# Designed miniproteins, single chains, continued (4): the designs that were tried, part 64

Each design is a single chain, and the fold is of that chain. pLDDT is the mean over its residues in the fold that is shown.

## One batch from the design tools (miniprotein)

Design m14215
Fold by ESMFold2-Fast:
Order: sequence, then C-alpha cells, then structure tokens
Structure m14215 (fold): chain A 71 residues (1-71)
Amino acid sequence: TALQAKIANAALALFQAKGVAATTLAEIAAAAGVSVATLIAHFGSSKAAILAAVNDYVVAQAKAAYAAMQQ
C-alpha cells in the first residue's frame, strides 16, 4: 500500500543515516507521519518486518528505473 511504501522510504533514510540498531520504531513512525500504533498494526513490534519492506521497496525502485530506461 501507499502507507507501507511511505514507512519503508522513511525507514530506509533513517537506516542509511544512523544504522538499524540506532533507529527506533518511534523515529520511523514520526518520519513517516504515522502513529507508533499504526506502524505496529502493519509491521508488528519488530524491525525485521520493516527491513523486509525496505528491501521490497528498493527492488521496486530498481525495476521502475529499469523500465524508464527503455523509454
């Protein structure tokens, strides 16, 4: 969903800036403009689900870039 992409993009930016260990769920929720409760409802209380969403988001961006190169 658009919300999952927004959360994945916010998490990616934070992970790149200060790493996974230093990034909290509250920071990801704030960066994405959602409540911590909303984030937990979609991904659970584990950063593992968010990491999986970030990986999917990066792959989707790479596929979109490749498709654009064919135009």
Scores: mean pLDDT 78

Design m14216
Fold by ESMFold2-Fast:
Parts: C-alpha cells; sequence; structure tokens
Structure m14216 (fold): chain A 87 residues (1-87)
C-alpha cells in the first residue's frame, strides 16, 4: 500500500518536473506573467494529485477521509474551470 503511494507520488513529481522543463522551452510560456504561470502549475499539480488518488481508490487502499479529500479536490478543480470560462 505505502509502496504504491510512494511510486505514484514519485511519478507525479517526475511528471511535474518534465512539465516545467518543457514549459520553460515554450515562447508562449516565457511571455506569460509569473502569477499566471504559477496558477497553471498549481492546477496541473492538483489534477495530477486527483489522478493519483483515483488510482489508489481503484486499488482499494484509500481511507474514507482520503476519498472525501479526493471528492473535494475534484469539486474545486471543476469550480475553478467554470469560473475561468465565466471570466
Amino acid sequence: AEALREQLERRLEEDMARFRELAAKSPAWQAMPEEERQRIIERAERQGRAWMLQQLRDAGILTPEEVAALERLIAELRAEGLAELAA
């Protein structure tokens, strides 16, 4: 159980490091304000975290508190996306 959590956490860290590396090479990313870049990174991290927690849930190893945290995270990401579309 913990070994799977550690593996998924490491993969998320590696995926985010790769995302930052590739983004840094983008002219559009380089032209973006730092605050906007930070918002995109934070949302990508939360999306990756939600994916990781869903994998753990499907493996049957999430606690009820962790399931509730996953549901809140999904709701927050959806609300944020709707707010951006309304802006």
Scores: mean pLDDT 78

Design m14217
Fold by ESMFold2-Fast:
Structure m14217 (fold): chain A 58 residues (1-58)
Amino acid sequence: RPEVVLSSEELRALLEVVQAFGVGARLTPRQIAELLGISLATARRIARLGEASGAIRV
């Protein structure tokens, strides 16, 4: 799998998602946006980074 570089803020956001739903949880970008109070565009980016890193499933 390609390596993905995450910023400290993106990593923190992914950790909050994992803490709320669990490692490997299947989530939609909308669920991430609602949990973190962020835009759907930012949630889509976090969802892709989380899936690429193996933390979550989209």
Scores: mean pLDDT 73

Design m14218
Fold by ESMFold2-Fast:
Structure m14218 (fold): chain A 86 residues (1-86)
Amino acid sequence: TAAALERIKNQAALLKEGVAIATAIMAGKGEPANTAANVRRMLATSGTALPDEVVERLAALLERWRLTDDHDGVAREIAALMEAAR
């Protein structure tokens, strides 16, 4: 479908969005806190509401962000998760 092709084409935009989200959450204010708490704080600040299941998956992806060199892959998964939650 046109929508599926457009999502593949816009993979770079999803990657950038994922990186921005991960960077904002991980940067936090002061010292690193619990990742899920950081996700909830960022969402509350931006006025965004996500299901708890999505928050849990996002927190798991951010933990993976620190442990692997595949930051682009993780960022893409984060962006895709956020997009799918719309």
Scores: mean pLDDT 63

Design m14219
Fold by ESMFold2-Fast:
Structure m14219 (fold): chain A 81 residues (1-81)
Amino acid sequence: PLIEAAKYYNEAKQLVDELEARGDPRAPELRKKVDEAYKLIGQALEYYSKGDFQKANDLAIKAYNVAKEALEEAQRRLREL
């Protein structure tokens, strides 16, 4: 989950940057989701470093879901031309 969350975060960030460059009105909302995923990834890594693997995994799943939603929405915006 954490590796996939980071992958989807990076892909979503790149697509949101592209939507911002195009002046898409939904870009600010998608940026918020990308920022949320980044915070959740950071929190998951902190709990992994402390040995709280259960909490780290729960946060990684949340990060994965938020990053995936942002990626799918950004992809839809770019494909609905």
Scores: mean pLDDT 84

Design m14220
Fold by ESMFold2-Fast:
Structure m14220 (fold): chain A 91 residues (1-91)
Amino acid sequence: MEEEGKQATEVALKNIAKSKEYVKKGDLRKSAVYFSAAGVNLSAASFLGDDEGVKKVREEMRDVLKLELEKAKEEGDEKTAALLEEQLKRM
């Protein structure tokens, strides 16, 4: 279980890194696909007991949400910015 949890953590981290790259490129749709994949693997890592990996993935996901919030504010998308701020509060 712990080794399987660590594998799920590694997959989540790879997906969140891709999500972060796409946010920086302005491709929010592709970023969202990789962010969702990271979320599925985060849930698997949590279920399999990699508590340290779960914490690390959540920190990286928080960084992606902060980058998306900055982009939404730059574009004047107040509604998306408000939704991202609420999501960050719940993490």
Scores: mean pLDDT 81

Design m14221
Fold by ESMFold2-Fast:
Structure m14221 (fold): chain A 100 residues (1-100)
Amino acid sequence: MSPVDQVHRAVQDALRQMRGATPQQVFRTMQRLLGQLQRQGQQAQQQGDVVSQRAVQQASFIVQSGMSQGQRLHRQGQDQQAIQVMIDSLRRARDVLTKS
């Protein structure tokens, strides 16, 4: 299974974990996913898989941006909007990985 396939599965698993989750649970899921993205990006680099490396790097950027925006919204008491922006970032990351 390619690094992209592994990360795509991880993003889908994260999206399933979001059902009924609190903002803190969503942040924890996003942090675990970022760790997986970093490991798979390193693996793609070691294998010389430039296409997978670029896709994983783009997905990582999207997830990090979603987390930053979610943290800002959570600090402002906008918990539902924080959860929604983080879920939307995962959907965008998934789309990037499926188009690779």
Scores: mean pLDDT 83

Design m14222
Fold by ESMFold2-Fast:
Structure m14222 (fold): chain A 91 residues (1-91)
Amino acid sequence: SELEELLKRLAELYRFLAEYLRNPDPARLDDLYLAGAEATSLYNKIYPLLPEEKQKQIEELLQQAQEALRAGDLDAAAEAYERIAELFDVN
């Protein structure tokens, strides 16, 4: 379904964001900004359609990622993004 394809794409975007945080590459900085913008757009469309339990888990993980980024802990932020990707993954 279209929703499953969008969920898969959102999962791929969060995995890319996580990979970038673990291994920052200045040559991919434009890709990072584009991926972030696409992820935000898709998240805003998809999030209201998710089961309440997944919404709560994603909110907690996003909070953890934001706190990790503020602390400069890129690996912890990447782990949170990887967990968010798992919640969006259909298979």
Scores: mean pLDDT 86

Design m14223
Fold by ESMFold2-Fast:
Structure m14223 (fold): chain A 87 residues (1-87)
Amino acid sequence: GMQITAAGREGLLAALRGSTESPGGDATHGAAAALAGIGAGIQAGLEGGDAREVSVAALEGALATARGLGREAGAAAAEAGLARVRA
């Protein structure tokens, strides 16, 4: 299967939770951020990306979706995950 780092996985789960639990958020907002991240990660993996590159792509996808939905806590969680993956 596609490889993802532990930091990438934790970042995606945090973005899901943050987007769901933000004021005005719900399970659909969390699911949208997570699915966008998963899709971006799959695409990066299909293009030959390693676990770190897949994790970065997934978190950038989740971040863009959380920002687009106005889910501030989800966006902040994705940004924190990106910092951890890039450390």
Scores: mean pLDDT 80

Design m14224
Fold by ESMFold2-Fast:
Structure m14224 (fold): chain A 58 residues (1-58)
Amino acid sequence: NAGEAGAKAALENGGAGGAAASMAARDQFHPEEARRATEAASKNDGEAAAKAALEAGR
């Protein structure tokens, strides 16, 4: 699903991937989950962004 795709992008590209994961998450999940992914991307934390995207996509 899009959450898994976003998580993979975040993991492979680090902080840049985190931003991509956040954008993908925003299209699919609740604002709360999207916000968490966006926060992680802002911190340049690809792993946290990937986790947030996976949780929402699951």
Scores: mean pLDDT 60

Design m14225
Fold by ESMFold2-Fast:
Structure m14225 (fold): chain A 60 residues (1-60)
Amino acid sequence: SMDRQRLIDQGRQLSLQAVQNRDYGVAAQSSRLIRNSDSLSPQQLSQRLSQLQQQLLQSS
């Protein structure tokens, strides 16, 4: 679905942003999430991405 593809694209961008911020933990988790995206519902993907994005922003 378009929703799933958009979430995958967001995860890819999050992984790149994490690398730029030298947060390799979030970068690795984001990349792993995207690789395993087919095993997750769009809702689960969205929730996990939101959590990782918050971790990246709040850990500064």
Scores: mean pLDDT 82

Design m14226
Fold by ESMFold2-Fast:
Structure m14226 (fold): chain A 58 residues (1-58)
Amino acid sequence: SDELVAKAVEQARGTGEHLEKEYGAKVEVKIEVEGNILKVEVVVDGKKYHFEGDVSVQ
């Protein structure tokens, strides 16, 4: 569902903002969606973290 993907993207952005606020780290979030695959790249103080998840549900 496109709606589920949109919710996942919104949650990922909120998490990045929360990390910046809680840890004082500079957080940059890049979000890409390819079909049902949510790809999130987070840069925290120059360290890159990459997450991929299938957001398709039953």
Scores: mean pLDDT 68

Design m14227
Fold by ESMFold2-Fast:
Structure m14227 (fold): chain A 78 residues (1-78)
Amino acid sequence: GASERLRLELGILEGLFGIIRGVEKVTGEPQLPLLERLIAQLDALGAQARALGDDALAARVQALKADVRAYLAAQRAR
């Protein structure tokens, strides 16, 4: 159902965060616009999870968003 689709979308965003970090490690170039887009996508996914009452999924999205925000802040501080 809808929750299953959102769970798959979260998995894709988790994978994308890993890819972005890998690219930055290899290139030495900050991927700030991609990290900002990822945060926006997580905000949208979190809103959808909350609308469905999927508290467990909403919490997972919030945790990943916090990790991405912390990472982005560290990249900006370079």
Scores: mean pLDDT 88

Design m14228
Fold by ESMFold2-Fast:
Structure m14228 (fold): chain A 74 residues (1-74)
Amino acid sequence: SMLEELEKEGRERLDEVLEENRDAPEEEQFRAIMGELARLRRELRAAGASDEEIDRVVTRLAEYAAKRARELRE
């Protein structure tokens, strides 16, 4: 579905953002992640997703980003 494709693209973009900010302080990484999640919210809304669908996808991606950020620090 379109939502599944956008979620996959969101994960790829979050990986790119984390790689670009891997040497940045945790606060900078957090701001970069939040910026990407805000962008994804706009894309999901433009695609016709409901507020509930947007919240579910963004929550899953926020959890994914947190896990990836921890892995990159190891």
Scores: mean pLDDT 84

Design m14229
Fold by ESMFold2-Fast:
Structure m14229 (fold): chain A 69 residues (1-69)
Amino acid sequence: MKIDWKEVDLALATMAAYLYTKDIKDPEVREKAIKAVEELAQKKLSEGKPVTFADIKEVIDKVIEEAKK
């Protein structure tokens, strides 16, 4: 069976994004943060680089900060 490890890593990054954003009351901000994590994960994986929890948290924090103005 062929396992696409990039898809597995993307799924794990997406799950982490959902967990870290579960307490965000604004669904638009939450969706934007999750999408930003998915885009970061896809970019990192295309470059052959690992996606870390620090990367995920940094992207989420940045989206939340931009939403506050």
Scores: mean pLDDT 75

Design m14230
Fold by ESMFold2-Fast:
Structure m14230 (fold): chain A 88 residues (1-88)
Amino acid sequence: KLDELEAELRRVEEEAYDIWQNKDKLSKEEFIKRYEELAERAEKLHDEFMTLAENSTNEEDKNRAFNLAIQARYLAEVLRKEIEKLKK
């Protein structure tokens, strides 16, 4: 499960990068919608990683899950900031 969730986090990062590279080809509304969907996915991943960190009995898995939770939270914050800039 942890490896699957990490792979999903990397997919969210790649999708965000692709959207950003093509931002001038998207309408403002389409960009906001796609970034909102990615931010929600990153937020869900943060919650899933935190749950795994709390429930893990293995110190290595616990530390890995906690570090991935931090990465997911940071990604969500970055995506939300870009959305905020466009809504003004």
Scores: mean pLDDT 86

Design m14231
Fold by ESMFold2-Fast:
Structure m14231 (fold): chain A 67 residues (1-67)
Amino acid sequence: SEEHIRRGVQALVEGSGDGRISAEQAIAALKGLVPSLTDAEARALVARGGDGTMSLEQAVEAALALA
């Protein structure tokens, strides 16, 4: 569900100091929440963030778009 995906991503963001997750953390989180997601797809979504990191909302939107 969307709430489950948002909660999972939020737990990872809480571990960061700045409210953003690294590219590697985002890839791992997306693959965990959407097991059918390929590494290439996850990397492409993170790259759209521009700075190599994602906000909670960006990561949730990416996971939902691929679920």
Scores: mean pLDDT 68

Design m14232
Fold by ESMFold2-Fast:
Structure m14232 (fold): chain A 99 residues (1-99)
Amino acid sequence: SPLQKKLREAAIYMTVLSILLSGMYFSYKLKNMEEFKAEVEAMLKTLEDLSKKFPQFKPLVDESIKKMKEAVENENAEEAIKIGKEFLSNLSKKMKELE
């Protein structure tokens, strides 16, 4: 069904975002802030692409992008990681509601 195809594509985005979140966490623990910033930029681009392909997730994506940019501007890496974790949890809940 078209819905099942879209849910599979969204699941691929969840996997990519989870890998990027792990990269953010690992970079932060290693004190590699250059790599941390690269992982954040990749995550923000992936989130924007997700919202373009799945407009139903756009409000959740836009809020998470805004919060993550604010956390990075405040040099709060732990908050940026927390926002990423909360986004994945909320996205998982929204995907279950659509099934």
Scores: mean pLDDT 85

Design m14233
Fold by ESMFold2-Fast:
Structure m14233 (fold): chain A 74 residues (1-74)
Amino acid sequence: SSKEKKEKEKKVKKLIEKLKKAGKFDAADYIKEIKDSLSLEDAERLEEYLSRHPNPTKEQVKATVDAIREHQRR
């Protein structure tokens, strides 16, 4: 629904802003690049990961997104 899409967009924006404030610009830019391919569930799982890993690399974020997407296929 349009409501779920807006909720996802708000969550993704918040995650990007959090990473930028932490100086993780490469990771933030990666999330920004893939934002339209993320579901609300993807964004929620990514938020949980980032709450436990506040200083991730771009490669760690990419691996986490890949793992989330693989889980959704099962």
Scores: mean pLDDT 81

Design m14234
Fold by ESMFold2-Fast:
Structure m14234 (fold): chain A 71 residues (1-71)
Amino acid sequence: YLDNVEFIGKVAIARARALGSEEAVAEIEKLTKEAKEKVAQYEKEGDSKGADETVTEFSVQAGRILAEAAA
């Protein structure tokens, strides 16, 4: 889960930088940090569903930010 969040975050940040959106980069960096913290908490508690849902939500949010930056 942490590796998934880190990978998605790195790809999304690279795309945001390619778009020239410093705001999108900052927002995705913040979301990546929050998602990593949330996933680590769920993994510590043995909540695989919560961890999986967090990765899914993070991916959707990052995609939305990138779509808005590209508009």
Scores: mean pLDDT 82

Design m14235
Fold by ESMFold2-Fast:
Structure m14235 (fold): chain A 74 residues (1-74)
Amino acid sequence: SKRVPTEEEIELAKQAVLDSALFSYRVLSRRVSDEEARAAVEDMIRRISRWMEENEGLDGEEFYRTVWEAFEAA
């Protein structure tokens, strides 16, 4: 992409992914074990972070770590 996302856009993207992760965990935890639900959410965050790295030029590991740490703190 010719345009690098702004810090505000990156924070909004991280918040959207966190909100999605919390919702997905809430839904999955009714169907599977806590371990399986958390593993599925972690995989989702990693896949989105990789997509952001490949398509938006973001630091995928930093994006993953920030969102995962926020999820674990919730």
Scores: mean pLDDT 85

Design m14236
Fold by ESMFold2-Fast:
Structure m14236 (fold): chain A 98 residues (1-98)
Amino acid sequence: VEIPAKEVTELMNEAAQRAKEEVLKATGDESIANQTGAAVASAMARTWLAYEGRGSDPAGLRELAREQAREAQEKVIPEAQPYVRRAVEEFARRMIEL
């Protein structure tokens, strides 16, 4: 049974938008907020594709999310890095609950 793609897409959109809003509030910079949202969205998409390819292992999902969050953090400024990690890890947690 595949996780419904629509529900996963909604979780990704919520997490990316939340990270963007939090970074905008923290930095006041729309460009940095947009870059953070894009990095989170990319990391979540890669996590989901890898998870589907490996037969939906919840422990593997958390590990993949941490790996993708680490790579995405390198694409944003240091002040935005905690928001990227938090958003991707929360996405993985919520996806396991689907």
Scores: mean pLDDT 79

Design m14237
Fold by ESMFold2-Fast:
Structure m14237 (fold): chain A 100 residues (1-100)
Amino acid sequence: SNLDIIKEIKKVYDEAFEKLEAEYEKTGDPAVEKIREVLREGVGKIIDAIENGASKEEILKIVEETERKVKQLAEELKASEKVKKIAEEAFEKIREIIEK
Protein backbone atom coordinates (compact mmCIF):
# COMPACT_ATOMS: atom_id res chain seq x y z
CA SER A 1 0.00 0.00 0.00
CA ASN A 2 1.03 3.66 -0.38
CA LEU A 3 1.08 3.99 3.41
CA ASP A 4 3.53 1.07 3.73
CA ILE A 5 5.79 2.53 1.00
CA ILE A 6 5.77 5.92 2.77
CA LYS A 7 6.63 4.26 6.12
CA GLU A 8 9.60 2.40 4.53
CA ILE A 9 10.88 5.60 2.85
CA LYS A 10 10.57 7.54 6.14
CA LYS A 11 12.53 4.79 7.92
CA VAL A 12 15.35 4.99 5.31
CA TYR A 13 15.36 8.80 5.64
CA ASP A 14 15.43 8.70 9.47
CA GLU A 15 18.34 6.20 9.42
CA ALA A 16 20.32 8.29 6.89
CA PHE A 17 19.61 11.51 8.86
CA GLU A 18 20.86 9.85 12.08
CA LYS A 19 24.05 8.58 10.36
CA LEU A 20 24.71 12.06 8.89
CA GLU A 21 24.17 13.66 12.33
CA ALA A 22 26.68 11.21 13.88
CA GLU A 23 29.22 12.06 11.14
CA TYR A 24 28.68 15.81 11.73
CA GLU A 25 29.25 15.39 15.50
CA LYS A 26 32.50 13.53 14.74
CA THR A 27 33.93 15.74 11.93
CA GLY A 28 32.04 19.07 11.85
CA ASP A 29 31.78 18.66 8.05
CA PRO A 30 29.67 21.66 6.80
CA ALA A 31 28.53 19.55 3.80
CA VAL A 32 26.41 17.43 6.19
CA GLU A 33 23.98 20.28 7.04
CA LYS A 34 23.39 21.21 3.37
CA ILE A 35 23.04 17.57 2.24
CA ARG A 36 20.54 16.93 5.06
CA GLU A 37 18.46 19.96 3.92
CA VAL A 38 18.38 18.78 0.26
CA LEU A 39 17.59 15.19 1.34
CA ARG A 40 14.75 16.42 3.61
CA GLU A 41 13.24 18.51 0.78
CA GLY A 42 13.62 15.67 -1.74
CA VAL A 43 12.07 13.04 0.55
CA GLY A 44 9.17 15.45 1.22
CA LYS A 45 8.58 15.74 -2.55
CA ILE A 46 8.77 11.93 -2.97
CA ILE A 47 6.21 11.37 -0.18
CA ASP A 48 3.90 14.09 -1.58
CA ALA A 49 4.09 12.49 -5.05
CA ILE A 50 3.20 9.04 -3.62
CA GLU A 51 0.26 10.50 -1.60
CA ASN A 52 -1.01 12.25 -4.77
CA GLY A 53 -0.94 9.00 -6.80
CA ALA A 54 2.04 9.77 -9.06
CA SER A 55 3.37 6.94 -11.27
CA LYS A 56 6.52 4.98 -10.34
CA GLU A 57 8.27 6.72 -13.28
CA GLU A 58 7.36 10.19 -11.93
CA ILE A 59 8.46 9.27 -8.38
CA LEU A 60 11.78 7.85 -9.67
CA LYS A 61 12.41 11.13 -11.54
CA ILE A 62 12.09 13.02 -8.22
CA VAL A 63 14.56 10.53 -6.66
CA GLU A 64 17.00 11.07 -9.57
CA GLU A 65 16.71 14.89 -9.32
CA THR A 66 17.27 14.81 -5.54
CA GLU A 67 20.29 12.47 -5.90
CA ARG A 68 21.75 14.75 -8.60
CA LYS A 69 21.40 17.79 -6.29
CA VAL A 70 23.01 15.91 -3.38
CA LYS A 71 25.91 14.73 -5.60
CA GLN A 72 26.49 18.26 -6.94
CA LEU A 73 26.44 19.70 -3.40
CA ALA A 74 28.81 16.98 -2.13
CA GLU A 75 31.31 17.86 -4.90
CA GLU A 76 31.03 21.64 -4.32
CA LEU A 77 31.48 21.30 -0.52
CA LYS A 78 34.08 18.49 -0.79
CA ALA A 79 32.03 16.14 1.38
CA SER A 80 33.81 13.16 2.96
CA GLU A 81 33.56 9.72 1.33
CA LYS A 82 31.51 8.53 4.32
CA VAL A 83 28.93 11.33 3.85
CA LYS A 84 28.72 10.48 0.12
CA LYS A 85 28.28 6.76 0.91
CA ILE A 86 25.48 7.41 3.45
CA ALA A 87 23.58 9.44 0.82
CA GLU A 88 24.18 6.87 -1.96
CA GLU A 89 22.95 3.97 0.21
CA ALA A 90 19.81 5.95 1.16
CA PHE A 91 18.95 6.62 -2.52
CA GLU A 92 19.54 2.95 -3.44
CA LYS A 93 17.15 1.80 -0.68
CA ILE A 94 14.50 4.39 -1.68
CA ARG A 95 14.67 3.23 -5.33
CA GLU A 96 14.22 -0.43 -4.25
CA ILE A 97 11.16 0.51 -2.14
CA ILE A 98 9.54 2.43 -5.04
CA GLU A 99 10.24 -0.38 -7.57
CA LYS A 100 8.43 -2.98 -5.43
Scores: mean pLDDT 87

Design m14238
Fold by ESMFold2-Fast:
Structure m14238 (fold): chain A 89 residues (1-89)
Amino acid sequence: MLEELTELIKEAQEIAAKEEGAEPGDPEEQAKRLLEAAKKAVEEVGIEETEKLLKEIIEDDRKLSKNKELVELGEKMAKLALEAAKKEA
């Protein structure tokens, strides 16, 4: 799980670096932070509410985002983090 999430974040960072000239970040650290945030959300509001909120955020991002590839990667990252949180709960 962490390994798969790290790979998705790395891919997203590479796209952002090419388009915005951003410096490469630490994808493993970002993956760990995302996993912790998902676990906290599931713990505080439950699995169903966290999943609903993520779905709403993803749908809004699809309508407003200029970069569809980054939106798709964000969706995959959110789903992986949520699945990891479900298995730890």
Scores: mean pLDDT 72

Design m14239
Fold by ESMFold2-Fast:
Structure m14239 (fold): chain A 103 residues (1-103)
Amino acid sequence: MRRKAAEAARAAGEAGRAAAEAGIAGDVAKAAGGAIAGIGDGITAAIYAERAGNREAAEAALEAARAAGRAGVAALRGDAEAAERGAREAEEAAERAARAAEE
């Protein structure tokens, strides 16, 4: 369970970054897809962490999901600065979730 939670958390951060990059490049469909993937992966990581009894990892995974969503919404609005901020927040939360899940 810990390994699956960490893998899903990292995937959420990567998807949030991909959403921001696609949005900045003007690829609205890829930006939306990346945001949806990041939200889904973050929720999946939170479920695995919760099943393992790790609340810290679950909370960080949900933060990654929310940040990936914010990155996607900002990218869709053409706000490159907000999209980059959201992607960074998603990556940082994903790393915290993965580390907490591995402990």
Scores: mean pLDDT 81

Design m14240
Fold by ESMFold2-Fast:
Structure m14240 (fold): chain A 98 residues (1-98)
Amino acid sequence: SDVKVTAADLEAAYDEALARLPELDEEEKEQARAELDGLVARVEARLDPAEAERLRALVANRDAAGLREMALRLAREGRYPVAAAVASIAVALELIAR
């Protein structure tokens, strides 16, 4: 059976990740920021120019809620790999802000 990923599955995975991940110390936050920059660049390569501009604006504003909404929209469009990547950016921003 093919595992069909839905927007609800992505939302549940996001909420579980935030609940299960510990608070980061300052060194771990610095590492997460460095990894975030690389992840953003890789995700931009998978998006059209307007979507890439929106992603950059949301990341620049540290808008984790807006990134979560963007990820859920992409998932509803069947674009699950890029949706999961955008959700990972949102999780990283939430952890860095803690």
Scores: mean pLDDT 76

Design m14241
Fold by ESMFold2-Fast:
Formats: sequence, structure tokens, C-alpha cells
Structure m14241 (fold): chain A 97 residues (1-97)
Amino acid sequence: SSVRQRQQTSRLADDSSRRFRRMSDSGGSVESVRNMINDFTRRMQSIGPRGRQIGMQVRTIGDDTISQYSGQSNSQRGSQAGRTVSDYLRRQSSRLR
């Protein structure tokens, strides 16, 4: 029932999805992905409980993807994590609308 919080969460998720996708497409590093996840999680926590849940899930997805590609280059691991996070956030943005 908090329409404003849902709108803020949806907008941030959509904006961040596009930023993670751009970083993934440009060959982002593990460090750049972790920095973006930290900033995103902080911003999401400021919106409300649903934002906090999404931020925590993004951190989990990012860490899991980096771990799955641990044998790959830093750029490949970062790009895969960025793409996976972007896809998740795009789906979440759609569900929140």
C-alpha cells in the first residue's frame, strides 16, 4: 500500500539495471561491480523494507555469480555479475510497477 515507496524502488531498480548492463557491456571489473552493488544497496535501504530486501538479494546474486566464475578473468567475472544483477533488477522493476 506504499505506492510512493514502490515507485521509488521501481525507478531505482530500473535505473540501476541499465547502469549494471552498461558496465557489463563495457567489460566491468569485480571491484566496479562490488562498488555499484554497495552504492545500490545503500540507496535501496534508504527507501524502505522492500528496497532493503532487493538490495540484499542483489548482493547475494553478485557474490554468487563472481564465485561461479572464479576461474575466469577479473573482467569476465565482473561482466557476468553485472549482467546477472541487471537482469534481476529489470524483472524486479517490472514486478513493482
Scores: mean pLDDT 80

Design m14242
Fold by ESMFold2-Fast:
Structure m14242 (fold): chain A 75 residues (1-75)
Amino acid sequence: LSPEERATIAEIRRLHDEIQDKLDNESKQKVIDFLRQQIEELRARAAASTDPRVRAMLEAQADFLQARVKQVEEE
């Protein structure tokens, strides 16, 4: 793995931890708003990345969070 790929993986893990913390401490709507903001930031970072593998990882993570938003909204 490249240093950029390793950094991206570590950042995704930290994001998952933050999402879990917010789910435990915040309202459902605030969590949804946070997830939507993170999706936009991930897609912007993917567009800015020169590494196609990092871009794919960031886009995949954004797609995963988008699916999670839908799941939370359908509860």
Scores: mean pLDDT 82

Design m14243
Fold by ESMFold2-Fast:
Structure m14243 (fold): chain A 86 residues (1-86)
Amino acid sequence: SPVEAGQRAVEALREARRHIEEAKKALDNGDYEKAIQHAERAIRFAKEAIELAKQAHPDLGTAIRQEAERYIKEAEELKEKAKKML
């Protein structure tokens, strides 16, 4: 259902944000491999949110897609920054 898809998309988006914050902490601590792993998990959760957003109510789906796309960009930037330190 659109309601269930929307709820799952929001949960995936929250997991993406959690992993972005963990990637930042790992990067700040010099744990570059851990930063890459969390950034990759954030990208996966954000992509899951985008797929679920397609089945959500249109307004919510659009908002989730936009936020997920921002999270993918942020996570990819963190991943590249960590890779340069290895």
Scores: mean pLDDT 91

Design m14244
Fold by ESMFold2-Fast:
Structure m14244 (fold): chain A 84 residues (1-84)
Amino acid sequence: SRERIREVIRRLLPDASDTEVEHLVRAALAANRGDEDEALRHLAAAVATREGRPSPEDTERIYREILRYEEELARQEEELRRLQ
């Protein structure tokens, strides 16, 4: 549930702002629906908020960094499969 997710996030991140927590809740809900793009955008917004840079430009930059990291992990997993 949304409230259960919020309570878990609050307990794990007691210093998180209300805005950061709400973005993380929305990211988790989007992930549960299989909406990976929406989940990553909310995750990027939470990270931007935590860094004190909640601008659309900073959120977009962080979102692109997350996508780049996911691509790199996917390439590493594929390389490991080729070695088996």
Scores: mean pLDDT 78

Design m14245
Fold by ESMFold2-Fast:
Structure m14245 (fold): chain A 100 residues (1-100)
Amino acid sequence: DLDAKLAEALRKAHEKIVRGELDEKEIEELIEKLADFLRKVFGWNEKELEAFKHALKAELLLLRGGPLEEIFEQVEKMLEHLNKMEELEQAHEEARATLA
């Protein structure tokens, strides 16, 4: 079962992250697996997934003592994607108000 395998992978990844043993490639592979799961199971769109990927990468880099410049870059990309999501939510709100 995909859910059981993902839960086990997340548990093992968390233990590695806490110990600072997770390298950048393993971080990227974990992020992509989580994004694929969120896309398939919860129907997350690409903007939501990109914001999530940047947020998670920034957090994981911070936990392993990654360079501040890379952390700041991921945070900026996350904020840009979140702002675009807010614009979409506003458009949906206006559409609903018009139909009411």
Scores: mean pLDDT 66

Design m14246
Fold by ESMFold2-Fast:
Structure m14246 (fold): chain A 86 residues (1-86)
Amino acid sequence: MEAEKKKKIEELEELKKQVEELMALVSSLTPVPQEVVDLAQEAVRLLKEAIKKIEKGEPGWEEVAEEAKKKAQEVIDWARRVGLGE
């Protein structure tokens, strides 16, 4: 259980870093729509919440993590496909 918790925290922290770095990169190249900025901020907020719940051993972190991952993936997909022209 402890090793799996650590791995999940690392996965969520890496995803948070990826969203933040990708948004910084795209913002340097093109104006980002407010809806995407809001989505990225919400994804980061939920990722931080999930990490905090895991660290405290609180139930419900899985649902928060899944929502966070979904929003983070939407931001990443937008940035790669629309923001970067891929």
Scores: mean pLDDT 81

Design m14247
Fold by ESMFold2-Fast:
Structure m14247 (fold): chain A 79 residues (1-79)
Amino acid sequence: MMEEVARKLAENNSIEQLEEDIELLRKERENLDAAVERKLARSDPETAARIRELLPRSERRLEEVEEILEKALEIKKKE
């Protein structure tokens, strides 16, 4: 599944586009991390606990997206 998604991204995007998408995703992750830290600092203990429970799942999903984009870039470079 992930490999098929990566292949379709490689078919529909240029090398430059994929590199820009990866850089943008990394910047968005940094912005999200900063926003989460601000939210945690200002949240009540129950809300903070819920956010901390959800963070590992959200981080894994973002890691999966980045991995797919990196695989798409590798496929495109081999074309």
Scores: mean pLDDT 79

Design m14248
Fold by ESMFold2-Fast:
Structure m14248 (fold): chain A 87 residues (1-87)
Amino acid sequence: SMNRQQGLQLSRQAYLLGLQGRVDTARQYADQATRLGVGGRAYVGLARALARRGRFDDARRYAQQAGRLGDTDGSQRVLDYIDQLQS
């Protein structure tokens, strides 16, 4: 559907903004993507971007939010990734 396609585009933008460290803007895009029906996908992407930047506390919060939005597998993969980076 068009809403899902728009949500996937916003999810990609949230990830790219997260890689730039623009956390508040990235979160706004992730919230909009979630309203368009992508579940936790946008927050998985945001969490992974922030983990790559070394922002581990923010990354964990958003990975957990992705799980609450129904992406339990994506949430767990990002949390495992963060743990590996910090071990």
Scores: mean pLDDT 89

Design m14249
Fold by ESMFold2-Fast:
Structure m14249 (fold): chain A 93 residues (1-93)
Amino acid sequence: MREELEELAEEVVELAREVQLAAAEKYGADPAKATGAAEAFRKKLESLRDDEEALLEEMERLLEELIRAAEELDRPELVERAEELRERLRELR
């Protein structure tokens, strides 16, 4: 896997963790469950590291979900970060 793509995948997972923690705070959910979900995404992306096309498709799907979740949480800074990561992903194709 390209180093740039690996770094982008790490940033996507970190953004997912932040979005899920923000949702947990807003809805009074267990923050440990939010962290666990982000770890599951990390493992899924790692499992796709030898299939760059599948990895790119999964990251694009996750970013679309994160944009929607961040919008629902009224967190424009998280929406902006997700959009920036999505643009970087498209440049790597």
Scores: mean pLDDT 79

